# Designed miniproteins, single chains, continued (2), part 82

Each design is a single chain, and the fold is of that chain. pLDDT is the mean over its residues in the fold that is shown.

## One batch from the design tools (miniprotein)

Design m7025
Fold by ESMFold2-Fast:
Structure m7025 (fold): chain A 85 residues (1-85)
Amino acid sequence: ASEEILKLTDKYLEAVLDENKEEAIKAGVELAKATLDYYKKNNDYETALDILKDILEKLKKLGATEEQISEVENLIKEVEKLLSE
């Protein structure tokens, strides 16, 4: 696993445990970006899609803003486009 993904996962989990929704959402969005970057390098777009969809559901439950949700949805669309090629 990427060191960046592990670091962001830890930040997300710590924020959730601390009931800090804003930091959890921020870490989740950055985790989504790092996930796409990592799995693109490994041409594992299906795994990227599954992880991104899971992150999106968690962010919605945390009450992420429409802008934050759109950032992750755009990453999902990018992966779906790559899978169609």
Scores: mean pLDDT 83

Design m7026
Fold by ESMFold2-Fast:
Structure m7026 (fold): chain A 87 residues (1-87)
Amino acid sequence: VSEEELQREVDYALGLIYDYLGKQAEEKGDFEGAAVSYEKAIELYRKALGEKHPDVIEAYRKLADVYEKMGQTEKAEEIRKKAEELA
């Protein structure tokens, strides 16, 4: 296993953890915490899997839903458009 392969595996695992934390925050009604966690998951998934991977696209959709629940409709629409362009 190369250092790059190990780093990708670590980034993916951390992405899964932040994705899970985002979901838990949403279930508690902590939409600000959910947004932060999903943003970290997106960054990690992009590093591990590449920009157009389904897991990246799904994380963008989750982030957009969270921003909509926070009343940040313009930001939510921008993120949804990003997810649609990647799909």
Scores: mean pLDDT 86

Design m7027
Fold by ESMFold2-Fast:
Structure m7027 (fold): chain A 72 residues (1-72)
Amino acid sequence: DAKERVEEAIRLAREGRLDEARAVLDEIAKLPASDELLAYLEEQIERHRDDSVIVDMLRNLKARLEGRPVPR
């Protein structure tokens, strides 16, 4: 379940385990994008808006899933 993997990546990032969080996001990025997954990522970005690291990671993943340029 892609949502469970997103939750795991957020948890790892909050624990300071950024390399492990990025590895989980890389696996999600290989999956076909779904409207449900994209909507879930938008919801998580809003929920974590005060955490720039988590927001940046989730925006990067969303851009990769949409095949769009990653914002810097």
Scores: mean pLDDT 80

Design m7028
Fold by ESMFold2-Fast:
Structure m7028 (fold): chain A 97 residues (1-97)
Amino acid sequence: MDDDIRRFSDQFNIPVSSFRRTLDTMFQSYQQFGNNWIQIMRSIGDVSPYVLYVSIYFLSQHSQQHNDYLDQAVQYLNQGDYGRAAVYLRQSQRVMS
């Protein structure tokens, strides 16, 4: 896991600290707000779109179960729709639980 985070950090030219912080923020938002996509969207909106994109892409590549919700989250992020991306990321976490 740490080696994977470092490789993605190097590949996409983002600081490891920013990458880890974004992943932590995404998971914290889901745990703290559950189904409140407005609060999840606000939490994610405070991070760089590029770092958020890399974080969602990392999760899609390193999840043992790829699911349609994670794919949808990446797709909406690529469209600049962070609100819908946050909703689908939350659904992905539910299915993996």
Scores: mean pLDDT 61

Design m7029
Fold by ESMFold2-Fast:
Structure m7029 (fold): chain A 124 residues (1-124)
Amino acid sequence: LEETARIYVEMARAYLGKGEYDKAIEYAQKAIELAPDSPFAAEAYRVLGEAYLKKGDYEKAIEYFQKAIDLSGGKSARAYRLLGEAYYKMGKYDEAIQWYKKALELNPDDVEARKLLEEAEKKK
């Protein structure tokens, strides 16, 4: 069961990388259904969030990134950065800045997070 969930997460990540967002969503959902409270589900929720972010559904993206963060014990620098990007897309620059700073606390060498923080601060 969990081995199948792992494979579904790998497929979801591959489809996300190819820009096939609906397929990424499909396989990420399958992984979550098989192992909802596992590390595989945390990664699957991140993939769901990123797919919805790319499709312009920022509210769903935020919900899924928050779920990924919760399941990872708050240790996903990438999920925090992506959460910031979703808030930025919604014009919520104060929230975007907060989450970019959180991402940088976990990964101080993230050049992309630093660049995004500077861009968000210019919007205030």
Scores: mean pLDDT 86

Design m7030
Fold by ESMFold2-Fast:
Structure m7030 (fold): chain A 56 residues (1-56)
Amino acid sequence: MPEEERQALIEALEADPHNIAALLRAMELGAPVSLEELLSGDLDAVAQRVLDWLRA
């Protein structure tokens, strides 16, 4: 994953953990979340897992 894209996704999700476009892009890049989890309505938990994955 390009570092520029990784940093942009971190900044987007830190600004808005309900940014669906950023969450979907992270899933395409291999983030350990499912579409079912994203649609469950617990977007804060999904965003935290994505941020932890992006920061690793």
Scores: mean pLDDT 79

Design m7031
Fold by ESMFold2-Fast:
Formats: sequence, structure tokens, C-alpha cells
Structure m7031 (fold): chain A 75 residues (1-75)
Amino acid sequence: LSPEQQQLRDQLIGRLLRIRELAREVNEHGETPELTAEMTRLTEELLRLEQQLSKLPPEQQQLVRDEVLRELERA
């Protein structure tokens, strides 16, 4: 991956891990306005990153997606 593609990968991983963390917090402690607002913002940011990913050639899209999935499985 190029440095730009690695940065995109890292941004996707970070937001997906944070969403997973927030989902656990909601399940354990209940939903709050602050948690809902952060989830909404992260979802919007993921949509923008996904749009950026979609502009890459299919082979590079798959490589980024595979690396994201692998890192999520490790966490």
C-alpha cells in the first residue's frame, strides 16, 4: 500500500475500533446523548472514508479492506 492508502486504512481501523468500544459501553452502561452523538459522527466519517476507498482501483480497495479486517480480528 502507498502511504496515502496506509493512512486511509489506519483511519478506517481507528474509527471501527472506536465504534466497537462505544457499542460495548452502550451494552454495559446504557445509551447516553454523548455516546449517540459520537456514534453518529464516527458513522459519517466512515461513510466519507468509504467513498475515498471506492475511488481506488478494485485491487487496492481489496488490499485495504483485507488489512482492515485482519487488524479488527486481532483486536
Scores: mean pLDDT 83

Design m7032
Fold by ESMFold2-Fast:
Structure m7032 (fold): chain A 69 residues (1-69)
Amino acid sequence: MEEELAKARALLRAVLEDPSYELVFDPAAPVADFAAGTAEFEVSLLRDGRLVERVRVRASAFAAAADAL
């Protein structure tokens, strides 16, 4: 959980601090799991259209990271 929160925060901060970065979300779980907060999805970090990192995070961890910014 802690590692997932750190990853989510790092991705969000990269996009906020550098406009050359963008996030692409690819849901890996059904919508029902998102409602429960247990869903996982892949987040790709691109820089100038090139993939630099891809991580898998839980929806709840990503939401907590966003609230912490």
Scores: mean pLDDT 68

Design m7033
Fold by ESMFold2-Fast:
Structure m7033 (fold): chain A 118 residues (1-118)
Amino acid sequence: MVVVTDSGGGTVAEGGSLTLKGQLSGPASGVSSAFWIAESKTKGGRGVAGISGDGTKRSFGKEVEGRATISYDKAAKTVYLHLSNLQKEDTATYYWGAFDDADGPSLSFGQGTEVTVV
């Protein structure tokens, strides 16, 4: 089972940028995909970005398309989500998740990190 940790949240000015970090530990060889979601009291849950386990395929939610980049350091098992030109609507709790298919499909989530755009 993969262990997921997240970091890099906090308070950021509108128009600024931040980088969220997701790290996988343990036997992550079966990880087929990893992703970020955002949960807001006003907008509910939405997909932010996704990356395949080999790092070759990327996807972005409509609200962040053109403002987000995702990269995967395969050797370090670390995924970075960079968000630029932040808007007040980006205020949410961001969760890092991973699918692990080694012993059948399983899903792990990080603790969540809060982002506040002021």
Scores: mean pLDDT 73

Design m7034
Fold by ESMFold2-Fast:
Structure m7034 (fold): chain A 72 residues (1-72)
Amino acid sequence: SSQIELAAEAVGWAVRNKLSEEEVREILEGLRPLLSEETIETAVRVAKEAMEKGLSEEEARELTRRELEKAL
C-alpha cells in the first residue's frame, strides 16, 4: 500500500529531525486525502513511541509499516 509507505517515510523523517508530536501530526494531515484518519492517528502514536524508545529512522519506518498492517 502506497499509504503505508508514505506514512512510514513521514515517521522516519520525523524521528531523524526530532519533531514534536504536533509537528508530526501537521505533516501527516498535509498528506490528506492520501492518508486516512486511522493511518494518521496510528503514525502519530508510532512516531511518539519510536522517539521515546530512541529508535533509528530505519527502525521507526519498519515499526510504522508493522503497526499499519495490523491497523488497516
Scores: mean pLDDT 83

Design m7035
Fold by ESMFold2-Fast:
Structure m7035 (fold): chain A 100 residues (1-100)
Amino acid sequence: MEEVEKLAEEFFKKHNLKATEKKVFETENVLVLIYFSKEKNTVLVVIKNKKTGKITIIGLKKDESQKEEQLRLLREALRGHGLSEEMIEEVLKYVEEKLE
């Protein structure tokens, strides 16, 4: 938990972003933390596999030309970490709503 939050904070600091909202999706084996920066229309998704300790970080910015590609890459990362299709759709819906 703390390790994932530190990585998100370091990413935000490096890119001069301020988190305005945080959302958590958690299963037995996977933790997904989503941070939103309202001022920069940027979403940061941090995925941690609780069994392996493997962490994947995906930054998404509001860009109409790249929206479909960004959401596709996020879907592939979530599936690769073993999330159910139902949970993947919940995460993607939340991210898409923030990037509108």
Scores: mean pLDDT 78

Design m7036
Fold by ESMFold2-Fast:
Structure m7036 (fold): chain A 78 residues (1-78)
Amino acid sequence: SLAEKAEELIEKARELVRQIEAETDLARVLALAQELEKLVQEIGKLVKESGDKEMLEKLLELLAEIQRRLGRKFERLA
């Protein structure tokens, strides 16, 4: 149940990453990035509740993917 919810949210996070990569309007990019940040925080709560090391590893892998794919955009927005 927790694993299923986390996997659903991870897929939604990947959809947001794809939308951010395709978006050319800076204000829209920022709004989508803020939605992604909230979603990552929700996944983090599920990982904490589960206490499952495998779920933690999946979250860390997602964070590394986000950093690699959106690093340049986040750097320019900071």
Scores: mean pLDDT 81

Design m7037
Fold by ESMFold2-Fast:
Structure m7037 (fold): chain A 76 residues (1-76)
Amino acid sequence: AINPEQKAKYLLTLIEAGYTTEQLLKSLTQEQLVAILKDGDAALYLLQELQSKTLQQLINELPASYQQQLQQLLAA
């Protein structure tokens, strides 16, 4: 199993390489992306390393049910 830091770094590496949110969703299933973002430690690591705008764009590409859960996690 990939630890939270490794999940965050993997996603960060793709974003730094110039992958768009649409390209990330094509490379990762929605379930895989949600699993990374629902990992509280990975989400906090991403919030520290990425601009909030980039993280918000990724969340906005997800189904509305997941958006509400992740917004509450990030607002805590």
Scores: mean pLDDT 61

Design m7038
Fold by ESMFold2-Fast:
Structure m7038 (fold): chain A 75 residues (1-75)
Amino acid sequence: SLEEEIKKYVDMTRAAVESAARAAAAGLPRVEVHFKAKTDEIYEAVKKAAQEALDEARRRLPPDAGEITVKVEKE
């Protein structure tokens, strides 16, 4: 279902941002996460999840951690 697909992409987005935060904390100066979404619904859900996950990660990151960028594109 679309609901299950959205949940899957939201979970993957959160996991990818957490992984990027770990890499930034470990000394990588710049970390990029890229997503491609087939539908507008998945695109919007991923953008929202990425924003929320980035806000949470930034709250936990050390002050000298690297920059994290998330890019979401529609296919």
Scores: mean pLDDT 81

Design m7039
Fold by ESMFold2-Fast:
Structure m7039 (fold): chain A 64 residues (1-64)
Amino acid sequence: MVEEIRELGRKAIEAAPTDPAKMEEYARKMEKVAKEAGEAGDLEAVEVALEYQRELARVVEEAE
C-alpha cells in the first residue's frame, strides 16, 4: 500500500507544473488508496499520503 501511494504521489508531483488535471487525478487516486489502507488498519499509508499532499502543495507553489 505505501509503495502504491508513493508511486501515485510522485506521478502527481511530476504532473503538477504542466498538467494540473493529471496532478489532481493522481492525487485523488492516492487519497483513495490511502483511505482504503487506513480503513484496513495501515495508518502508515495514511501518513505517507498526507506528506505527499503537503509536498504537492509546496511543489505547485514553488513551481508557480
Scores: mean pLDDT 78

Design m7040
Fold by ESMFold2-Fast:
Structure m7040 (fold): chain A 62 residues (1-62)
Amino acid sequence: EEVKKYEEEIKKNPNDAQAWLNLGKAYAKEGKLDEARSYYAKALQIDPSNQEAKKLAEELGK
């Protein structure tokens, strides 16, 4: 449900780092940590200065 919303948002604006970050958070809430990690990495690729994405990626790296 939440995942579908952010996937559609990214299709409209694929350079929206916040949308990728939100998609990662949605997958993490569902326990899909590998998918969450990949989306956090994508958010950081678009905006390397995003501290929230960096923190969340580090938390999943344990």
Scores: mean pLDDT 80

Design m7041
Fold by ESMFold2-Fast:
Structure m7041 (fold): chain A 77 residues (1-77)
Amino acid sequence: MKLEEAQRLTEEARRLTLQAAKSSVDEARELAARAVELGERGKRLAEEVGDMKLAVESGAAVGLARMALSSREIEGR
């Protein structure tokens, strides 16, 4: 249910962020943007069910994805 969905979304966001780090600039932008979307949704669901630890982990995944997106944008110069 919501908790399981939040866990799945958080794990998928982390997986996409890791893939973005290994991908071309264009692929990394798409993967990182999707990771942000999934991570934000996972954080919202975790907050709704009161799992503060999962909400923090989801937030961290979003932060890493945003950093990856920014870093790849600079590298693409």
Scores: mean pLDDT 76

Design m7042
Fold by ESMFold2-Fast:
Structure m7042 (fold): chain A 80 residues (1-80)
Amino acid sequence: DYTPEELEKLEKSAEELRESILNDPSWTPELLREVLSELFNVDPSELSGMTPEELLEKHEEIIEEYKQKAKEKELEKLLK
């Protein structure tokens, strides 16, 4: 579960990663998958077969999913 502060850090990391990928041609799809797998604690198999563009889109989808889960958790706290 991510706090709003942790989600903000994830968004900043996403922006920094995009800038790094756009400015550094040494980024390979394999390296990008490895970094995203570690950053979001997801199974590398979920990222296999993706292009760099699809990996960046998946990164944003993961952040959005975590935001949604954090919002749901906050609503549960209010229900208690």
Scores: mean pLDDT 68

Design m7043
Fold by ESMFold2-Fast:
Structure m7043 (fold): chain A 84 residues (1-84)
Amino acid sequence: NPEEYRQYGLQLTLAMVEAYRAMKETGKTATVELGDENTKYVFTAEKDTLTVEVTLKAKDGSWVSFTFTLPVSVVERAIANLEA
């Protein structure tokens, strides 16, 4: 459902922005977490990078995770590119 994915995408974007802002306010590494019973996201803002750890529940009940990093400038551009 496109509307559900849009809402979820906004929540992820807001979580990234919150981690970034908390890092700017404290001058230290900041972490924000989102998730439900089947999916967990951990956003960690540190210096000029944002790290995203995604943990997913597989069909056999096991958890699988992967991590990626992006520059905070990408987060800034992402929010700027969202039309009202």
Scores: mean pLDDT 77

Design m7044
Fold by ESMFold2-Fast:
Structure m7044 (fold): chain A 99 residues (1-99)
Amino acid sequence: SGEEGGQRLVEEFEARDARTKALADAMIAQGDPLGEELRKAHEESVELGKKGRDLAAEYAKTGSPEVKKKRIETGKKSVEADKRYRELEAQAEAWAAAQ
């Protein structure tokens, strides 16, 4: 069902967020500069995702061409931020496996 699928997706996102924070904190505690980069990339990805959702809701309500332009621009930034976050997440997991 859609409701059960939505709950599982939220749990998966929460688990990923918790894992990212744990990896970043562990790397920072050991003096690895990638830990702070991972933290910043995760925070930027989350912020741009929220901004994108807010703009999508505003566009649905208003149909504003200006809001549409902001949504497209935010979407482009969100894709680049997610790519950077995924690259750093992969590096952090490789770091964890090497410990």
Scores: mean pLDDT 85

Design m7045
Fold by ESMFold2-Fast:
Structure m7045 (fold): chain A 111 residues (1-111)
Amino acid sequence: AEDLNAEGKVYLAAKDYEKAIAYYEKAIALDPNYAVAWYNLGLAYYYQKDYEKAIEYFEKAIALDPNYGVAWYNLGLAYYYQGDYEKAKEAFEKAAALGNEKAKDELEKLK
Protein backbone atom coordinates (compact mmCIF):
# COMPACT_ATOMS: atom_id res chain seq x y z
CA ALA A 1 0.00 0.00 0.00
CA GLU A 2 2.80 2.48 0.89
CA ASP A 3 4.56 1.96 -2.49
CA LEU A 4 1.29 2.60 -4.37
CA ASN A 5 0.68 5.73 -2.26
CA ALA A 6 4.24 6.92 -3.07
CA GLU A 7 3.61 6.38 -6.82
CA GLY A 8 0.31 8.29 -6.51
CA LYS A 9 2.20 11.22 -4.92
CA VAL A 10 4.54 11.36 -7.95
CA TYR A 11 1.52 11.79 -10.27
CA LEU A 12 -0.13 14.28 -7.87
CA ALA A 13 3.05 16.44 -7.98
CA ALA A 14 2.99 16.20 -11.81
CA LYS A 15 -0.71 17.35 -11.71
CA ASP A 16 -1.79 14.06 -13.34
CA TYR A 17 -4.78 13.75 -11.02
CA GLU A 18 -6.41 10.85 -12.92
CA LYS A 19 -3.31 8.62 -12.47
CA ALA A 20 -2.81 9.83 -8.88
CA ILE A 21 -6.42 8.77 -8.07
CA ALA A 22 -5.90 5.33 -9.68
CA TYR A 23 -2.80 4.64 -7.53
CA TYR A 24 -4.46 5.87 -4.31
CA GLU A 25 -7.52 3.68 -5.03
CA LYS A 26 -5.16 0.67 -5.42
CA ALA A 27 -3.43 1.58 -2.11
CA ILE A 28 -6.83 1.75 -0.34
CA ALA A 29 -7.90 -1.59 -1.89
CA LEU A 30 -4.82 -3.20 -0.25
CA ASP A 31 -5.17 -1.30 3.06
CA PRO A 32 -8.57 0.36 3.69
CA ASN A 33 -7.29 1.73 7.04
CA TYR A 34 -4.43 3.71 5.42
CA ALA A 35 -5.52 7.24 6.44
CA VAL A 36 -2.75 8.91 4.36
CA ALA A 37 -4.04 7.30 1.13
CA TRP A 38 -7.63 8.46 1.86
CA TYR A 39 -6.29 11.98 2.52
CA ASN A 40 -4.26 11.99 -0.74
CA LEU A 41 -7.31 10.73 -2.69
CA GLY A 42 -9.30 13.66 -1.23
CA LEU A 43 -6.48 16.06 -2.14
CA ALA A 44 -6.48 14.86 -5.79
CA TYR A 45 -10.25 15.45 -6.04
CA TYR A 46 -9.81 18.86 -4.32
CA TYR A 47 -7.31 19.92 -7.04
CA GLN A 48 -9.84 18.78 -9.68
CA LYS A 49 -12.38 21.06 -7.87
CA ASP A 50 -14.58 18.07 -7.04
CA TYR A 51 -15.22 19.37 -3.53
CA GLU A 52 -18.01 16.87 -2.77
CA LYS A 53 -15.67 13.86 -3.27
CA ALA A 54 -12.77 15.72 -1.59
CA ILE A 55 -14.95 16.20 1.53
CA GLU A 56 -16.02 12.51 1.52
CA TYR A 57 -12.41 11.25 1.38
CA PHE A 58 -11.02 13.79 3.89
CA GLU A 59 -13.80 12.67 6.29
CA LYS A 60 -12.70 9.02 5.80
CA ALA A 61 -9.08 9.98 6.60
CA ILE A 62 -10.21 11.86 9.74
CA ALA A 63 -12.42 8.93 10.84
CA LEU A 64 -9.26 6.76 10.77
CA ASP A 65 -7.01 9.47 12.31
CA PRO A 66 -8.92 12.24 14.18
CA ASN A 67 -5.61 14.06 14.89
CA TYR A 68 -4.78 14.43 11.17
CA GLY A 69 -4.50 18.24 11.32
CA VAL A 70 -3.72 18.81 7.62
CA ALA A 71 -6.78 16.72 6.66
CA TRP A 72 -8.96 18.95 8.90
CA TYR A 73 -7.41 22.04 7.25
CA ASN A 74 -8.12 20.81 3.70
CA LEU A 75 -11.63 19.70 4.75
CA GLY A 76 -12.16 23.34 5.81
CA LEU A 77 -10.92 24.61 2.42
CA ALA A 78 -13.22 22.18 0.56
CA TYR A 79 -16.25 23.34 2.60
CA TYR A 80 -15.23 26.99 2.05
CA TYR A 81 -15.09 26.58 -1.76
CA GLN A 82 -18.42 24.70 -1.62
CA GLY A 83 -19.89 27.76 0.21
CA ASP A 84 -20.49 26.01 3.57
CA TYR A 85 -18.74 28.60 5.73
CA GLU A 86 -20.03 27.25 9.07
CA LYS A 87 -18.62 23.76 8.42
CA ALA A 88 -15.43 25.38 7.06
CA LYS A 89 -15.02 27.29 10.37
CA GLU A 90 -15.61 24.11 12.42
CA ALA A 91 -12.97 22.20 10.41
CA PHE A 92 -10.46 25.10 10.64
CA GLU A 93 -11.04 25.33 14.43
CA LYS A 94 -10.22 21.61 14.77
CA ALA A 95 -7.11 21.97 12.54
CA ALA A 96 -5.95 25.05 14.51
CA ALA A 97 -6.41 23.15 17.82
CA LEU A 98 -4.14 20.44 16.35
CA GLY A 99 -1.45 23.08 15.58
CA ASN A 100 -2.18 23.94 11.94
CA GLU A 101 -1.04 27.58 11.55
CA LYS A 102 -2.68 28.06 8.12
CA ALA A 103 -6.06 27.16 9.67
CA LYS A 104 -5.59 29.96 12.24
CA ASP A 105 -5.05 32.43 9.36
CA GLU A 106 -8.24 31.20 7.61
CA LEU A 107 -10.26 31.63 10.83
CA GLU A 108 -9.18 35.30 11.05
CA LYS A 109 -10.48 35.87 7.47
CA LEU A 110 -13.88 34.24 8.31
CA LYS A 111 -14.63 36.44 11.38
Scores: mean pLDDT 87

Design m7046
Fold by ESMFold2-Fast:
Formats: C-alpha cells, structure tokens, sequence
Structure m7046 (fold): chain A 56 residues (1-56)
C-alpha cells in the first residue's frame, strides 16, 4: 500500500464529518486535488471512508 492511502482515507472521513451530504464523486475530486490520486483510486477511498463512518 502507498503511504498516501491512509492520509487520503482520513481526509475523506473528515470531509464527510463536515458535510455528510457530499457524494463519492465530490470527495474523489477533493482527494485528487489534494493527493494527486487517480479518479478510480479516489473513488475507492471515498467509498471506504463512507463505510468506515457507517460502522462508527
């Protein structure tokens, strides 16, 4: 795993905590902007962040 994946996941979780109405695409766009991830990688992290918050 790349070192950026954990930071990107935490950032996505923080975005959702601030605005739970954000779509996976909106979160992915912010992750691409901040971490330089591909859209597919960013979407995967956005979905994972949503699932992790749903367990909390």
Amino acid sequence: MSFDAGEALEYAKELLRKDPTLTDEQIADELMKKFGLSRSQARTIAKLARKELAKE
Scores: mean pLDDT 78

Design m7047
Fold by ESMFold2-Fast:
Structure m7047 (fold): chain A 56 residues (1-56)
Amino acid sequence: MEKREEALRLAEELGLQDPSLTPEEIARVLQKLYGFSPEEALEIAREGLERARARL
């Protein structure tokens, strides 16, 4: 749970810093840092980008 929350915050931060990043690019970072499956990393990346969009 904590690992997923940390990854979600990172995905949101990455989306805020570079809005041109795709969910797939963010998911690749999350897989490398946290060891998530491609499917779970992509879901977290999409959720993080939606949070970033809500703050812009």
Scores: mean pLDDT 81

Design m7048
Fold by ESMFold2-Fast:
Order: sequence, then structure tokens, then C-alpha cells
Structure m7048 (fold): chain A 111 residues (1-111)
Amino acid sequence: GHMKMLTAEVEVTLRFPATDAELRFRLTLEAESKEELGMLLLLVKVALELLFDAPFTIRTLNMDIELPKLSEEELEKIRRIVEEEIAALPPSGLDLGQVLLEIARAAYEKL
């Protein structure tokens, strides 16, 4: 097709300092532009912050992605949208990568 989708491979590491436990997983972001990938990555980051009271790191494995520069008001709006999408999630098996992708995609549709 004339429009090639961009694919970003992302690795997330959650650290639980109280137990020395670490949870590592990967997810794939797909978008038509680097700007859209940046917004999806920001939505994943916000979802992680809302779902987990734990420090985390995010690594892009196959390309550089720049997060969008947003005002505090825009970030607060995004946090509310992501929180609503988390609350709307159907019960599912534990696949954190897929859960985060579903949240990020649904939140992006409401922007």
C-alpha cells in the first residue's frame, strides 16, 4: 500500500523495590507517523503511571520516538481520558502489553 505503517518495538520494565521483583514485557506500537507513535507512547506511559504504584523504564528498540511537548492542562486532560479507559476495560487474562495497547488506542480515539 502507498501508506506504510510505522512499527515501534517497546520494552517496559516495572520494578517493585519492596520485593526486589522485576516485570519485563514488550509491546508493538503501529501508526502512520512518528508523531502518532509519540502520542501512543505517552498514553502507554500515563497508563503505566495510573495502573502501577511502581517505578518503570520504557525503551524503544528499533527507532527513536520523541514524546509530545504538552501543557499541564493537556496532560491532565489525557490522564482523565486514560483513567476512564482503564475503568472501561473488560475482564481479560493477564497480558500487560495487550492491555496497555488497548488503553492507549482507545484513549487516542478520544483525543
Scores: mean pLDDT 80

Design m7049
Fold by ESMFold2-Fast:
Structure m7049 (fold): chain A 57 residues (1-57)
Amino acid sequence: MPLYRVVDPSLSPQLTAAGIKAGDVLTPQQIADILGLDDAELAVRLAEKEGIIERIE
């Protein structure tokens, strides 16, 4: 299962409101839940495109 490191949580008001900090490691499901999206794959793609998260091995 891929994991994602938060690069800049200030780029997302939802992540900031959830208390997420730079360097936190999140699953696709956690990212979807925080962003209020039902599709974890879509949530990850959107967050990566905005520069909010990066994939870790």
Scores: mean pLDDT 81

Design m7050
Fold by ESMFold2-Fast:
Structure m7050 (fold): chain A 120 residues (1-120)
Amino acid sequence: RVQELLERGREYEEKANQLFDQALDLLTKAGNLAGEALAKAAVEAVTAARDSPVRMVEVAKRNLAKIKAAASTQKDAAEKVAEIDKLGEQALKLLEQYETYKQTADAQFSAADALLTALS
């Protein structure tokens, strides 16, 4: 029972980590359309906010807005902004899925901990 909850928790955590890595890859691609420094700043900010999922999505949206603003002043601005919007929308969906899987993993681990405490 406890072992089953811990195993399910680990499976959800692994899925969450995969979604987070995919989101960071998309943010990197979006950022690189405007510049490498903006890509690095976005990835670092989102990673720093990882422990606060609500803040993490807000930080991602804020950095995507900065990336779009920078791209809008560059050559081929319209095409760059359209691609940033597409990549950013995909990244935000993956971060929202990461939040859901992370919460599910944490719930499984909490249930396992509660059962261990009840057995003590």
Scores: mean pLDDT 84

Design m7051
Fold by ESMFold2-Fast:
Structure m7051 (fold): chain A 78 residues (1-78)
Amino acid sequence: DEAEEVLRRAREVLAETEALIQRHGPTPELQEARQLALNGEVAAREAKETGSRVLLEGAKELVRRGQELLDAARAAAA
């Protein structure tokens, strides 16, 4: 299920963001990445419940942007 894959990805971004926050402390970039991943998880869950492709596409975009910010934060911390 596509919604389940997006949910899993959102959880991975959340877990990695939390690990980075625990190691380096909360920064605005990491906080924003976490918010995007959380919103993506909510949207993916709602897409699963309703079958809405629009919500699923929105969830994918939110998770993707959260991942981009997470990658940028990792690069800045290294």
Scores: mean pLDDT 84

Design m7053
Fold by ESMFold2-Fast:
Structure m7053 (fold): chain A 58 residues (1-58)
Amino acid sequence: MKEVKAAKVRDFGKQKLKTPEGRAAAEKLADAIESGDDEAIKEAERALLAHYLKESAA
């Protein structure tokens, strides 16, 4: 369900991402999932993963 997936992504961003940029990427992915725009979802997924990897490495 799109709503449940979006909620989990927002929760992931709040729990796993500490920077405002990382949390904004999680919100962007959640919004893209709710909109059903496949291109926006893929773009937001790449951005979120990049921020998560940067924060995990720091």
Scores: mean pLDDT 77

Design m7054
Fold by ESMFold2-Fast:
Structure m7054 (fold): chain A 52 residues (1-52)
Amino acid sequence: SMLEEAKKLKAQGVTKITRPLTEREGRGTFTTGVDRNKIVNDLKLDVTVLDP
């Protein structure tokens, strides 16, 4: 899901994304280090997960 949002922001010229996500989303798959690496490498974007 964040991949789709990242593509949209990339198209608008955004270079980094920061947002609070649910614990399971932030630690599940996409916003983890593994998936963040794919976003940075593929879309050249930085993804920061804010965990309260």
Scores: mean pLDDT 54

Design m7055
Fold by ESMFold2-Fast:
Structure m7055 (fold): chain A 60 residues (1-60)
Amino acid sequence: AIEKIKKLEKERKETLEKIYDMKISKATDPAVQAEIREKKEKGLELIELSTKNQLEKAKK
């Protein structure tokens, strides 16, 4: 069960990183690059929070 949750977290993070890394590579403005990076970090944080909630439920 835990292994499945961890695998899904990894896949979700990889997908999100791919999307945002593409956006960053196309941006030439440093301010735009910074905004995209911040959005990427927030997205990764949400995935981690979702994973923690699932792991917490699995322990109970």
Scores: mean pLDDT 80

Design m7056
Fold by ESMFold2-Fast:
Structure m7056 (fold): chain A 60 residues (1-60)
Amino acid sequence: LEKIEEALSKIPKELQELAREFVEAFEKGKLEEAQKLALELYKKDPEAAEELILAAIQSQ
């Protein structure tokens, strides 16, 4: 959980809403939706997207 908040804080302001939607979908087990959101993040900021995805996986 702590790692997710840290990763979220590194996401650009403009992508914060998209990043939070990804985390919410992932936490709710909506993997198809989470994958779609992760791809959108990756297209806009691949480095931040990778860090957030890894933080989400590590928080399980």
Scores: mean pLDDT 78

Design m7057
Fold by ESMFold2-Fast:
Order: sequence, then structure tokens, then C-alpha cells
Structure m7057 (fold): chain A 111 residues (1-111)
Amino acid sequence: AEDLLNEGKRYYVEKKYDKAIEYYEKALAIKETAQAYYNLGQAYYYQKNYDKAIEYYEKALALKETAQAYNNLGQAYYYQKNYDKAIEYYKKALALDPNYEVAKENLKKVE
């Protein structure tokens, strides 16, 4: 699964998001990990498929709560113009990591 995850990351860096998604899905089929779900959510986010980005960030958070995943979930809601949900998740990111500068800046942006 780790080799498939790394191959997916390679395609993601090359902005080949369809290929990144394919390899992340193959990694998940072998072993469900928070990291694979986060990476899949991030690839869908850069494709501007915010519904699927939200779905996979929520699956990642169900396995492991992180400030980064809450922040990314908030950003997906922000681009859907759901500012109330964006604020909620940026605050959850800051509750886990009060020094998370990206979440602080994102929270100011929705005011």
C-alpha cells in the first residue's frame, strides 16, 4: 500500500490528479489509512470537486483527527460558499493546534 501511496503522491506533484486518485484508491483497497483518505481528498480538492474532497477528508478525520484535515475540510466548504461550515472547521483545527497559522489566516478570510 505504501508504494501505491507514494506513486499517487508522485502523480499529485505532477498535477496529474486523475492518476493520483487512481493510485490512492488502489492503496485504500489494500489498507484503509487516514493518510490515503487525506491525499485522495486533496487531489479531489485541486480538481475543484469539493463534494468528494469533503467526503474523503471526513473519512480521514474518522480514522485520525488532525488540525490539517480540519483546515482542509474548512477550505473545501469555503469554496462551496458555505462560510458557516468553513468557520466551524477552522475553529476545530485551531482547537487541536492553536499555533496553526494557515487556519488562523483562513478564519480571518471568512469574516
Scores: mean pLDDT 90

Design m7058
Fold by ESMFold2-Fast:
Structure m7058 (fold): chain A 78 residues (1-78)
Amino acid sequence: SETAENAIKHVRELVEKGPEEKRVAAGSLAAVMGQLTGDPERAREEARRIASLTPEQAIKDMEELLKKVAEEVEKRKA
């Protein structure tokens, strides 16, 4: 598994490559969150929302979502 810092770097690199890579990055991150929360439909809506943002805004939103994913993973280990 990637560390949070490495995951953020990877997300930034994908977003900078173009709209398709941005959509894939947003979709993958939202899918993980949907699996953790049990709400895949909300996850798909979140992915669509992030994919529609500018690269700068998408990176910021994905960084926040990644932090939430890390928090949910830790809660489930306990």
Scores: mean pLDDT 76

Design m7059
Fold by ESMFold2-Fast:
Structure m7059 (fold): chain A 87 residues (1-87)
Amino acid sequence: MRFRITIRVSGVTEEKAKDAADAAAQAAERYGEVLSAEAKVVGDSAVITIDLEAEPENARKAAEAAAQAAAEASGGTVTSVTVLRVE
């Protein structure tokens, strides 16, 4: 089943946003297949979007792991995490 994970991290520059997205994707891969991962900087925040193919039970674990990894890689603060079923 396909999910879209959106993570917003505050206090992140464009360079660190890429590191955060890469770390988030790597963490999410432990729970499913990462189809795409991207980061977009909006003001002082990075918005990380991950498309994930996973079992429903693993989607939340992937989102939690990805959010933690993004914060650790960027030094920023996670302000929101959204998981949306796309299929």
Scores: mean pLDDT 85

